# Ledger of designs, part 102: designed miniproteins, single chains, continued (5)

Each design is a single chain, and the fold is of that chain. pLDDT is the mean over its residues in the fold that is shown.

## One batch from the design tools (miniprotein)

Design m19779
Fold by ESMFold2-Fast:
Structure m19779 (fold): chain A 63 residues (1-63)
Amino acid sequence: SMASAAERRDLAEEVARLEAQAPNMSPADQELVRRLAREVARPDLTEEQAALLRMGISVLKLA
């Protein structure tokens, strides 16, 4: 099933918060944030893909 508009918006907002912190991240983590931003913007984002992106965001927030 496709991710809902609300889930897409929430993920985009979480990624935007990570992008704001990017200057304080390692180069590897900055690349992961850029990748998350591209994935969240996909028009075909599924619920399963959204869950994986949420996990990736959580891992970066713990670093």
Scores: mean pLDDT 82

Design m19780
Fold by ESMFold2-Fast:
Structure m19780 (fold): chain A 63 residues (1-63)
Amino acid sequence: SVILEAAKHELRTVAGLSDEQIAEILELVRAGDFEGAKRLLMEKGGMSEEEAEGVVRAIAEGL
């Protein structure tokens, strides 16, 4: 979806995540592991907990 592609571009460009890390985050969200996805965004993307939660929610709704 356009939303999912936009989110992937943002994660790569702003957060500096690799395609492999982005794919792992998407798989965690698809599996319902929102805490795991949030943790990766915080640790690898340098996001706050609130930012990571917002991104996970956007991805989940865009799937």
Scores: mean pLDDT 80

Design m19781
Fold by ESMFold2-Fast:
Structure m19781 (fold): chain A 88 residues (1-88)
Amino acid sequence: MKSSDEIAEEAMKKAEKLPKEAQEEFRKFAIKVFSEGYKKEYETRLKALDAGLSEEEIEKLLKETREKENKKIEESLKAKLEEIEKKI
């Protein structure tokens, strides 16, 4: 399973072949997508705490949330890279 760091590194390496302006567009998109993923993880933690879940239950839920969000991030980055490549 790829970590957030591995997904980011792979995506940025693929973007290096793009013109500098396109690299900047892709970088801004990546920041947005990762920020949204972190926000969902944080909101999930707050809801779990409010519901009175144990620390072990919260950790499990956060792991599941990270796995789902990382998949969405990877797919979104791939789609954005393909979109930018079509415009060049």
Scores: mean pLDDT 81

Design m19782
Fold by ESMFold2-Fast:
Structure m19782 (fold): chain A 93 residues (1-93)
Amino acid sequence: SPLEEMEKKAKEVFEKLEKIKEKLSGDELVDEAEKEFLKIIENSSLPEELKETFKRSVRHVAAYLKQQKLSPDEALEVLKAMWEGLIRVARSE
């Protein structure tokens, strides 16, 4: 399933970020997460309109998190919640 592959790739990204978070600022962690999630979305089999909506959501949340000056741990928690929300929307479409 395209959705299962997206969930698997996102899990790999979160595992990578957990391992490197001690070496990153909150902004750097958000930038790395945004880059990886945009790749997952672009390479997915989702309809083009849904890809655009999800990419916009990722960019919006990333910009917001950088404005909040969150720690890497705080940013990771919000990014995990965001990704879970996107997957729920994709399952409903």
Scores: mean pLDDT 84

Design m19783
Fold by ESMFold2-Fast:
Structure m19783 (fold): chain A 57 residues (1-57)
Amino acid sequence: MTDKISEVARKAGEAVAAGASPEEVLEIARETGKELGVPEEETERLLAAIRRALEAS
């Protein structure tokens, strides 16, 4: 489970580095979580953390 969450975070970080919009970053994270079979509850917690990080920028 931790490895899957790390992969979602890594993909989100790559999108940020590539200049993706906050909406695109969140969509990439959500799709990666679905692809890897991360539970919905865990995916939503991770998306909330990513959203806060993007808002702080």
Scores: mean pLDDT 78

Design m19784
Fold by ESMFold2-Fast:
Structure m19784 (fold): chain A 71 residues (1-71)
Amino acid sequence: SAALEEIEREAAALEAELLARAPTLSDEERFARLAEALRRLGERLAALGLEDAREFLARFPESIARWRAQA
């Protein structure tokens, strides 16, 4: 639970950071940061061996699509 909460907190912080800078970021820079963040979160989820790790990671494509629509 604590590990999941930490990952959720980190993901929320990353999304907030990206959205806050969205007007000044190039498309390439935005996607590069998202790809790196997802890679790091994926590594952490895999290390935790969580049953729902795949589900949490799968939610990020939707978040990216939503964020991109706003940009």
Scores: mean pLDDT 64

Design m19785
Fold by ESMFold2-Fast:
Structure m19785 (fold): chain A 59 residues (1-59)
Amino acid sequence: VANPSGKPVPPLSPGARYAAESLLEIGEKLDKAYEEAKRIAEETGVSVGEAFLKEIRKL
């Protein structure tokens, strides 16, 4: 697609695109785990870090 700023967008190699997509998926899972950990910490009074570790273990 055309870049609205008029500058070319640097192309991603197939490997770089795959790596970026994999990292995005991991990032989304971590973000969800962190949000859930914050909720659990508020409900149970444990630290966010402790709740986050429990959520990561489920992944």
Scores: mean pLDDT 72

Design m19786
Fold by ESMFold2-Fast:
Structure m19786 (fold): chain A 71 residues (1-71)
Amino acid sequence: SMHKEREEELLKQIEETKKYIENTDLSKEELEKALESVEGAIEQAKELKFEEVVKKLEELKKLIEKKLKEK
């Protein structure tokens, strides 16, 4: 179904974004913009009931917050 395909696509995008953030020395401004984007994505995923997407986005949010504290 399109719904399941959308969820699978989002999970792949999240994993790629996580790898990028882990392996790239991003500026504080870039990390803050990424945090805002992830927070918005969490709210949208909750509305769609994409539980696994919400979980992965929350993990990504924690990674971004950790990187911000190191700046």
Scores: mean pLDDT 85

Design m19787
Fold by ESMFold2-Fast:
Structure m19787 (fold): chain A 95 residues (1-95)
Amino acid sequence: KTAMELTAEGFDAFLQGDYEKAIKLYEEALALNPDYPDSWAFLGEAYYNLGKYEESIKYNEKALAIDPNHEFARDVMSEAYKNLGKYEKAEEYKP
């Protein structure tokens, strides 16, 4: 399977609420292609849905390092910072 195919399968698992399976598939995708920003952003979203806000921010920062205009990564980071009570940082990442 390609990184793109693994990322799509991870997203399907995410939509079914299986965040742990989604994380595993995104990690496999990133092992094949670490410069694909969508895989980093989706990994961050899965951690966000598990309530792991610091990990979510870490992985979305990797997406933004590759693509600074990645709207989805910025949205998830904004919500993660809000959940950590860091409202000034949350506004910084609002699209």
Scores: mean pLDDT 86

Design m19788
Fold by ESMFold2-Fast:
Structure m19788 (fold): chain A 55 residues (1-55)
Amino acid sequence: SSALEEEVERLEREALRAYLEGDLEALTKQLNRLVELGAISEEVRQRALAAARTE
């Protein structure tokens, strides 16, 4: 649905912002929501968190 697509887009923007700011807590929250909505897989979530922790 368009509403789901808009929410996913918003969460993706918030996740990117958190990643760039080094806000691991905010990044984790946004990625968890993206997995819940089926927008990303658990494997993608784990890789993103690992990348954030190693930078």
Scores: mean pLDDT 83

Design m19789
Fold by ESMFold2-Fast:
Structure m19789 (fold): chain A 67 residues (1-67)
Amino acid sequence: SSYIEKGREALKQGDKEKALEYYEKAAKELESQGKTALAYSILGEGYFKLGDYEKMMEYHAKAEEAS
């Protein structure tokens, strides 16, 4: 998941917008592989790191429902 690594690098550089783009790309890649629960989990991680706790909780719940 090179997109997850790129997202984390963008966060280290303070680029929250670019980080979210990479987390969304990682999630779509995981969904295309049938890894739906993991895709939601990665989106939850992205929103958590962006400080969007409401969306983080939403995607975390979706990940648990999909697993």
Scores: mean pLDDT 83

Design m19790
Fold by ESMFold2-Fast:
Structure m19790 (fold): chain A 67 residues (1-67)
Amino acid sequence: MLEEALKRLEEATKAAKDPRAREAGEKAIQALREGDLESADRYGALAAVFDPEVAEAVGEAMRELKK
């Protein structure tokens, strides 16, 4: 479910040590809540540079939105 994927993404974002990964995760969460898959994909790609766990959580939430 999308809400469970978003909760996992929020947890991964809070746990991220790099502030750039946290910023990217927060923006991805906002984009996902708005249904903006293009922005979510862009912020997920940015997060992958700094924290792969945040990027993985963005990908999971995007998969839930595509259902």
Scores: mean pLDDT 83

Design m19791
Fold by ESMFold2-Fast:
Structure m19791 (fold): chain A 60 residues (1-60)
Amino acid sequence: SHVPTDADRVAALLPLLESPDPEIRRWAARQVVELGTPEQIAAVLAALTDPESRRALREA
């Protein structure tokens, strides 16, 4: 079995960044910046289309 990498964990957080619950979005954004490399964080920010989700990631 493949062991999840930090990149896999960051990818799994993407749908949580688009959650209607602002507390879930804030938690997911903090996890992304904690687990992700600068390159992974930049890729996530580029993939997000919702301005509120992008702002949560920038403020984490």
Scores: mean pLDDT 73

Design m19792
Fold by ESMFold2-Fast:
Structure m19792 (fold): chain A 74 residues (1-74)
Amino acid sequence: AYALGQIGDERAVEPLIKALKDESESVRLAAAYALGVIGDERAVEALTKVAQDEKEHASVRKAAKEALERIQKP
């Protein structure tokens, strides 16, 4: 089924995972939030690395943790 919204979100997962490594804090924050909204399990490993990264800003780590909770919650 060509549900444009869901297919668009699925295609965005890989670019958003790459955006988690962006030089801009605002881009990384937006990527973590968007991955949480999409809820795709492919993002779990990348989001876990961000949430555990001591060099990352607290706001980005929190967004990654909240995204993981959305993806992994039954």
Scores: mean pLDDT 75

Design m19793
Fold by ESMFold2-Fast:
Structure m19793 (fold): chain A 62 residues (1-62)
Amino acid sequence: MLYRVTIVGERPGFTSRGEIIEPGSEFIATDYRVDEHGNLHVTLTDGEVVVAGVDDVEIEEI
């Protein structure tokens, strides 16, 4: 199953290594999970992980 993930809030997301993903960015994910800190971890199709606040992200099944 694939998901389209969009950062809809005004705050950026981050890659698993701390690179900034700007608000309004969209990407395709194969999986997602929420951690104990309230961050959404989404696994991209190339295996990279993007982290963003769960309340700042929209997920759509595609």
Scores: mean pLDDT 79

Design m19794
Fold by ESMFold2-Fast:
Structure m19794 (fold): chain A 73 residues (1-73)
Amino acid sequence: SSEAEHLRIEIDILRQELEELEPSASAEGKRHLAEAREHLDRAEQALAAGDLVTARRHLQEASEHLKLAAQAS
């Protein structure tokens, strides 16, 4: 599989994790989920532009914010 294909799959996985966390999230957790969503949107834009380095960076930021959202419960 191409690197772009792998990044698309990772974005989709993290979007699913975000949707699963959102209904039970605290107010603090919801702020982290909003940051994760913004980074996933930026990763998708970078991927569409062929900027795999920027896409990976935003995907990593989204992952960190999802972790913080889970911890903030």
Scores: mean pLDDT 89

Design m19795
Fold by ESMFold2-Fast:
Structure m19795 (fold): chain A 56 residues (1-56)
Amino acid sequence: SAALRAQLEKLSAELNARIAALAAEEATMPPEEQRALRDALGLAATAEIAALEAAA
């Protein structure tokens, strides 16, 4: 459980950093494509968390 929480926090920090990097790239992307990318990242993060919870 403690290891799972630490890994979850690390994933959240990495996702936040990637979102910040993507914000710089958004100036060259249409808003709809940017939204789709963020949604895809959210789904990927949710799936990873679910996999970690199932393995714990």
Scores: mean pLDDT 75

Design m19796
Fold by ESMFold2-Fast:
Structure m19796 (fold): chain A 82 residues (1-82)
Amino acid sequence: MEEQRQKELEKKKEEIKAQGDRDVWLARMFGRDDLAEQIRKLYEEALKNLETDPKKAEELVQKARDLFDQGMAEAFAEIEKL
C-alpha cells in the first residue's frame, strides 16, 4: 500500500533527523563546529536520498556516524590530556 510505504519512509526520516540533530548538538557542545557542519551535511544528503536511493542514504548515515565517533573521541582525548 502506498500509505504504508509513505509511513515507513516518514519514520526512517524522523529517526535519521533525530540522530543527526543529537550528533550535531553534541559536536557543537564540545566546540567542534567543523565536525558539526560535516555531520549535518551528510545527514541532509542522506535524507534527500532516502526515497530514491535508500542504500546511498544508509551509507551517508554510516559515514556521518563514523565521523562523529572519531571526532568526539579526538575531542574527548584532547580535553582529558589537558
Scores: mean pLDDT 80

Design m19797
Fold by ESMFold2-Fast:
Structure m19797 (fold): chain A 94 residues (1-94)
Amino acid sequence: AAKLLEEGEKLFLEGKLEEAIRLYREAVALDPDSPVTARALTLLGQALLGLGKYEEAAEAYREALALDPSDGLARLLLATALRLLGREEEADAL
């Protein structure tokens, strides 16, 4: 999973968001319950936000928080995605 995250982050930095998303989804599929998967879900959400896919990004961040409830970055990014969707009451409840 770590190798897929590194390659995905390189693609993300190059602006190849769809390719980065593919690698992050592969990382999630390989080990769904690991701390590496929580990281992959947060990075997946960030790439989805970059493409304007706010609903899918919010889902990825919720899954990341289910695996690591202490992840303040995932919580902040989930709130951001929810506000972009006009779901401000849900964002404020986080």
Scores: mean pLDDT 81

Design m19798
Fold by ESMFold2-Fast:
Structure m19798 (fold): chain A 98 residues (1-98)
Amino acid sequence: PTDQLGPLLRDRGVQTRHLRTPDQAYQFNLQLGQQAQRLGANQLLLGYARTLPQDLLDHFQQGIHDRYPQLTLTTTQMPDGNQHTLRHSGWLAYSLIR
């Protein structure tokens, strides 16, 4: 649920990324997978802005599933008013968990 995931992302030190193209989604996907392996993370929590294009989100999710099937991906649309992180189209907030 959004309410549970939002506080969890905040408490875990959320990172942000802006995606505009499928290639940027692909590169971010690779970087996250590499970071997860380095950290020994087995879960990825992802919050996305309402304005993020659905095709970019789908491409990102599929890429994680295809390249890092052992990594559990949990996604949620962040509520309006996450003004500091997700104001612009294409923004993602994420956290990696062991």
Scores: mean pLDDT 65

Design m19799
Fold by ESMFold2-Fast:
Structure m19799 (fold): chain A 62 residues (1-62)
Amino acid sequence: MEEKRERYRKLALEAGFSPEAAENIALGLVDLDWSDEEAQRVLDVARTNAPGGKAAARALAA
């Protein structure tokens, strides 16, 4: 599970999220037990919908 969280955190950082937002997104995706494909899809959508990235991070973390 640690490896999955770290991978998602890196993907979120690459998508342009702040380190804090990337950590929250990674935790949310791991908590939801999403597949790698689902996690990538959400990160791609969030990246293209800035400031939607903040909304996505809050939705996944809240």
Scores: mean pLDDT 66

Design m19800
Fold by ESMFold2-Fast:
Structure m19800 (fold): chain A 67 residues (1-67)
Amino acid sequence: MAAQAERAAALAAEAIAEVTGVPRERALAAIRAGGDALAALLKEAGATQDDLEEIAARVAAAIGAAG
């Protein structure tokens, strides 16, 4: 049971919600379901390649700040 993985998932869900406007709970459910589910959610939300890069940078910064 990885408490770190749960925190990382929560931070990723928050970043996705802020960048794409999808609800945090929906983003978190997609993250837990796996990469294919997350990719489908982001595509449905109209996320661009730039949005994906912004989400990745935001998650990396949030994880770095928490360490």
Scores: mean pLDDT 77

Design m19801
Fold by ESMFold2-Fast:
Structure m19801 (fold): chain A 68 residues (1-68)
Amino acid sequence: MEEAEKALEEAKATSKNKEALEHLEKALEALKKGDYNSALKHAQKAYDLAPDDEAVRKFAIALYKAIQ
């Protein structure tokens, strides 16, 4: 969870894709609530919107680690 929070903060600082950031925020909120299906859905949307964004990719990796 801490890795996902850190990845979101880095994405807020480096990414200019506001829609992708909004989906990452929703993914983190869902993860904190234990709603892994919603978390994965929102992370996937963020990745689809900004696939070349390193911070978005780091968030996806952190999310997969958190749900294992």
Scores: mean pLDDT 79

Design m19802
Fold by ESMFold2-Fast:
Structure m19802 (fold): chain A 58 residues (1-58)
Amino acid sequence: MPAELEEELRRLAELAIAGAPREEIDARVKQLGEKYGLPEEELKRRLDEIGVELVLAR
């Protein structure tokens, strides 16, 4: 993953943990997929991995 994309996904995972609506999270994942030319499913998997890491760190 590009470093910029990793930072955007980490920020998005933090928003999801903070209670941002699923629809908003899904829309941002789609935008990142279009911007970086990556499948939405791959980004969602990475977002889930980051979310688990953040939850386990708390």
Scores: mean pLDDT 79

Design m19803
Fold by ESMFold2-Fast:
Structure m19803 (fold): chain A 69 residues (1-69)
Amino acid sequence: SIAERLARLDAEAAENPELLRRLEELAERRQPEVEERAARMTEADAEEYRQFLLEWLEEAERIAREVRA
């Protein structure tokens, strides 16, 4: 689930300051998109918002892999 994947990233970031910094940068970069989507969201848009969160999570997981490499 998204929640389980986020929990894994949080646990990894807690022990890796470089990953934490990069995830903070990603959150800052994505913040305008989150605010825009939230402002327009209806129940019909829930699946679209879920896909947006999955894309953000996949990008965060790619950053984690780069930091580990």
Scores: mean pLDDT 75

Design m19804
Fold by ESMFold2-Fast:
Structure m19804 (fold): chain A 65 residues (1-65)
Amino acid sequence: SFDELIEELKELAKKSKNPNIQKVAEKGIDFLKTAKEKGVEDERIVELGRSLIETLKKMIENYEK
């Protein structure tokens, strides 16, 4: 679900202390919101959103070490 991906990106933005990670998460949210508004529910977009979430999670873990 696009809503679930958007909420996870919002949580990652709140968790991150790095402004660059926050900006990437915000751009991902905007992208998913735009796709949802246009009625584009492509599985590839969902997979890209999940990949972004996984990447940001790893970046946050590495930043907090």
Scores: mean pLDDT 77

Design m19805
Fold by ESMFold2-Fast:
Structure m19805 (fold): chain A 82 residues (1-82)
Amino acid sequence: MKALVAVTVRADSPEEAKELAQRARDIALQTPGVLDVSAVVDPERNIATVLAVYESLEAAQALADRIRAATPHPVTTRITEL
């Protein structure tokens, strides 16, 4: 069953938010089972958000875990089965 992952990371600066968005997008593209990836930055709130669709719930969970391991900043993740 396909899954949607929403990953949100709050950074300390707009520059860091942009870097985190790019790294999270790259991690998402390198995680097996990826079907689609979008990344958005809110520079005023220093928030980076990645939305990715995966072939399986397991692949979606792997992305969430990889992003959490890649940053010490607060990370919010939501996974929805499609």
Scores: mean pLDDT 83

Design m19806
Fold by ESMFold2-Fast:
Structure m19806 (fold): chain A 92 residues (1-92)
Amino acid sequence: SRLSVEEQLALRERILAERRPELEALKAALRAEFAAAGLSEEERRAVALERGRALRRELEERLAKTTDERERLELEIRYSLEVRALAEVLRA
């Protein structure tokens, strides 16, 4: 059976919560990258904006070529984790 939009969003949030260790690893890697590059707050925002755009484009290209629903869900979850890591690292 197909889930409602609300049920799909709740399921996605549960999966993202279960993948918290992956999110924390992505955040640690981003912090290390930004620290090593010596970026200012403005430069970090610019890099994050470009990276977010690149991630979105890559997601759309991969989804256009992927027919398996499980693989599509995994691509969307991975995208959500990477975008959330960028947002949380910039907020700190």
Scores: mean pLDDT 83

Design m19807
Fold by ESMFold2-Fast:
Structure m19807 (fold): chain A 65 residues (1-65)
Amino acid sequence: MSDIDRAMLELAAAVLESLGLARFEERDGTFVITLLSESKKDAEEAKKIMEKAGKEAGFKVEIRE
């Protein structure tokens, strides 16, 4: 995928992490998301955002709670 798509994915991850909604790491081309389960609605929104960004960037997204 393009460098812009990757940059957007990284930016989205950094924003969500700064808000305390998730923790992110990359493993062998898989973007691993650990959700902070204190807010179920915020966690669901974070899942949708990261799944969309990952799909556009060509990354596999793995969700953990």
Scores: mean pLDDT 68

Design m19808
Fold by ESMFold2-Fast:
Structure m19808 (fold): chain A 92 residues (1-92)
Amino acid sequence: ELEDLIEASEQAIKDAETLRELAARVIADPAVREAVLAGLDEVIELLEKAKEAAEKGDLEKAKELLKEALEKAAALNAAFPEEFALVAEALE
């Protein structure tokens, strides 16, 4: 279970970093872009902390941090649905 959480967190970090790179490229409004990038940076930080907790054997803390990262990611998508639609289109 810990190994699975470490692997899942590592993949989620890579995915979030890819979304951040695409958002920086496709979002034309500087203020909106900065807000989206800041939100993604917060998600990445929580995912990195979740991975660290899992690596230290703290399964409960790792799960809590992963849940917080997913909740922040969902809130960010809900706040900027058009921008994340553009990012998703760029991934295709």
Scores: mean pLDDT 83

Design m19809
Fold by ESMFold2-Fast:
Structure m19809 (fold): chain A 73 residues (1-73)
Amino acid sequence: EKADSPVEKAKVLLALARYYKANKEDAKAEEVVQQLKADYNEIKDKPKLTPQELAALGEYKKALIELGEEIPK
């Protein structure tokens, strides 16, 4: 249950993107980055955010910044 939290998912995706970039697997890294952007947009477009979803938005934004990606608008 808690292992599948949106916050934990953001952290796992960041770790996966870093792993693929370190291994020169650019296509897989890009897929993970696109998933991060999709999840970020899905959460931010919700009309009401739970405290857990609000925390997840921060983690997704942090992950995208750490990967050198532009934050979706």
Scores: mean pLDDT 78

Design m19810
Fold by ESMFold2-Fast:
Structure m19810 (fold): chain A 66 residues (1-66)
Amino acid sequence: LSLESVIVEDLEDPSWIGLTLREYMERHPEVVAVSLFPGDSPETGFALVTLETEDGLKLRTLRVEE
């Protein structure tokens, strides 16, 4: 999985479906860390995204597919 080839789905906000992980990160400058994890197949996975907010660090889980 790479930033330009994987498409994300934010499980908490479906308006963020259909973007590449790179495009998601470009739209969320508060993202300070991203970790990719394997899913059920080589083309699927999860991204754990750490966001820096006024209330501290928040963790979000995105589904990713190639």
Scores: mean pLDDT 70

Design m19811
Fold by ESMFold2-Fast:
Structure m19811 (fold): chain A 70 residues (1-70)
Amino acid sequence: SELVKNETKIYMGVLEVPEEQREKLEEVVREHLKRVPPGTPLTEEELEEFLERIGLSDRLEEWKEFVGLK
C-alpha cells in the first residue's frame, strides 16, 4: 500500500530508523492503519515497542516532540 509506504517514510526520517528495519516498521504501520483512520499517528506504545526491539528506545523523545506529545 502506498499509504503504508508513505507513512513509514515519515517515521524513518523523524526517528532516523536504519533502512534494514524499514520492513519491520512497515508491518507496525500496516497493523496500525487497520484500526485507525489514515493520518492518525502511531501510539506511544506501538513506537516504544518497535524502537526497543531495534535498540533505539532513545528515539521515542524525538517522535513525541514531532507529534506534540512533549
Scores: mean pLDDT 77

Design m19812
Fold by ESMFold2-Fast:
Structure m19812 (fold): chain A 80 residues (1-80)
Amino acid sequence: TPPEPSERDRQLAEAMRVLMPLLQEALAALRAELRAQGASDEEVQLAAQLYANRVFRALMEALERGLPSEEEIRAIVEAT
């Protein structure tokens, strides 16, 4: 049996459950926009990585204040 997760681990799991579909949609839109602008595959990959890193950083900062709402998670994805 896996160990019982801490409350923080449960909050992270719940936040990730909300974040992942929003992040996937945002990354797909970012990749499509950059490719439409003539960006190389390497430039698209770098931009996607930097965007994802910013989103995860913002999520971790929000989690320090407690469980973020779906609206807060959406705002993190849209603002970064």
Scores: mean pLDDT 80

Design m19813
Fold by ESMFold2-Fast:
Structure m19813 (fold): chain A 55 residues (1-55)
Amino acid sequence: DEEKLKAIVKTLKESHARTGKVTDEDYKKAAEELGLSQEEVKKLLEEGGAMPRYA
């Protein structure tokens, strides 16, 4: 699921760059795609240096 993870990370980061924030809905969708929790998705994004800075 590396490929899907990269696509989701790109989408979330792009959305954040456009709107200034990423919503819980965005994280929830990503978590569902990856079979992870929202918290785990946030951790992966943060670890990869692609995590949005804003809430």
Scores: mean pLDDT 65

Design m19814
Fold by ESMFold2-Fast:
Structure m19814 (fold): chain A 60 residues (1-60)
Amino acid sequence: MTKVEKIIEEFRKRLPTLSREELVAFVKEAYSKLTDEERNRFFTELERLISELRARQAAA
């Protein structure tokens, strides 16, 4: 797994247990540890994950 994939997997696993403040802190910390190229990929993957979560919320 790439560094970005590993971070996204950790985020997905922790997402159900994290508060909004903890989620923001996690994203900021992850973003600061990544190169510009990795940040672009991370942001794209994060947008996809957020879209999945919003769709799930709308379906419930």
Scores: mean pLDDT 74

Design m19815
Fold by ESMFold2-Fast:
Structure m19815 (fold): chain A 70 residues (1-70)
Amino acid sequence: MEEYEKLAKEMMEYAKKFEEGDEEAGRKLLELYERLLEDPELAAKVTLVAGAPVMAEIREAAEKAKELFE
């Protein structure tokens, strides 16, 4: 449980930094988010501990990072 909370917090921290102009944080966020997309069980556990609003913010930031870097 705690490891999934830590992952959610790390992703949210990278999302905030990316929105402030830190491209490296955006790349790290994208790497972590892509791992969630490849692992539905991990994604479900992270969503369970973080909640839908936090995951929505992470998703939006990750989508922006993907558009910028791909």
Scores: mean pLDDT 80

Design m19816
Fold by ESMFold2-Fast:
Structure m19816 (fold): chain A 69 residues (1-69)
Amino acid sequence: SMEEEIQKKLRELFDKYREALRKAHREGKSIEEIRNELKKIYQEMLEFAEKYGLPEDEIEALKRMLESL
């Protein structure tokens, strides 16, 4: 149950990220123009991962993605 809720929330956040990219593409916006929106989504994923104690390697991967944006 808790594991299913964690996976569901992560999917929702990844879907939000993908939708932001699709919307930007449809509107002719660059990644630079939506960078802050993408950072907020990754920050939310990171906070969720840390709160629910996801594996350290997964948390580190999210941190690197956030730093690269």
Scores: mean pLDDT 78

Design m19817
Fold by ESMFold2-Fast:
Structure m19817 (fold): chain A 70 residues (1-70)
Amino acid sequence: SAEEGEKKFLAALEKEGKTELAKLLREIKEAYRKGDKDKLIELIYKLAKLLGLDISKEEIREELEKLLAE
């Protein structure tokens, strides 16, 4: 399943020493499952900074609102 594949991917990141990235991705998934939009925005912003991406929290919020709208 996709969830099993994601779990294996996160475990592979930890094995490769990318523990901070793996932890952050797990926290993002948990915030998404809980519906904690503010926490999700903060965590995605941290991920973007870790990856060297120039994205604002406002841009993340707008995209999440579009993606989460039914």
Scores: mean pLDDT 77

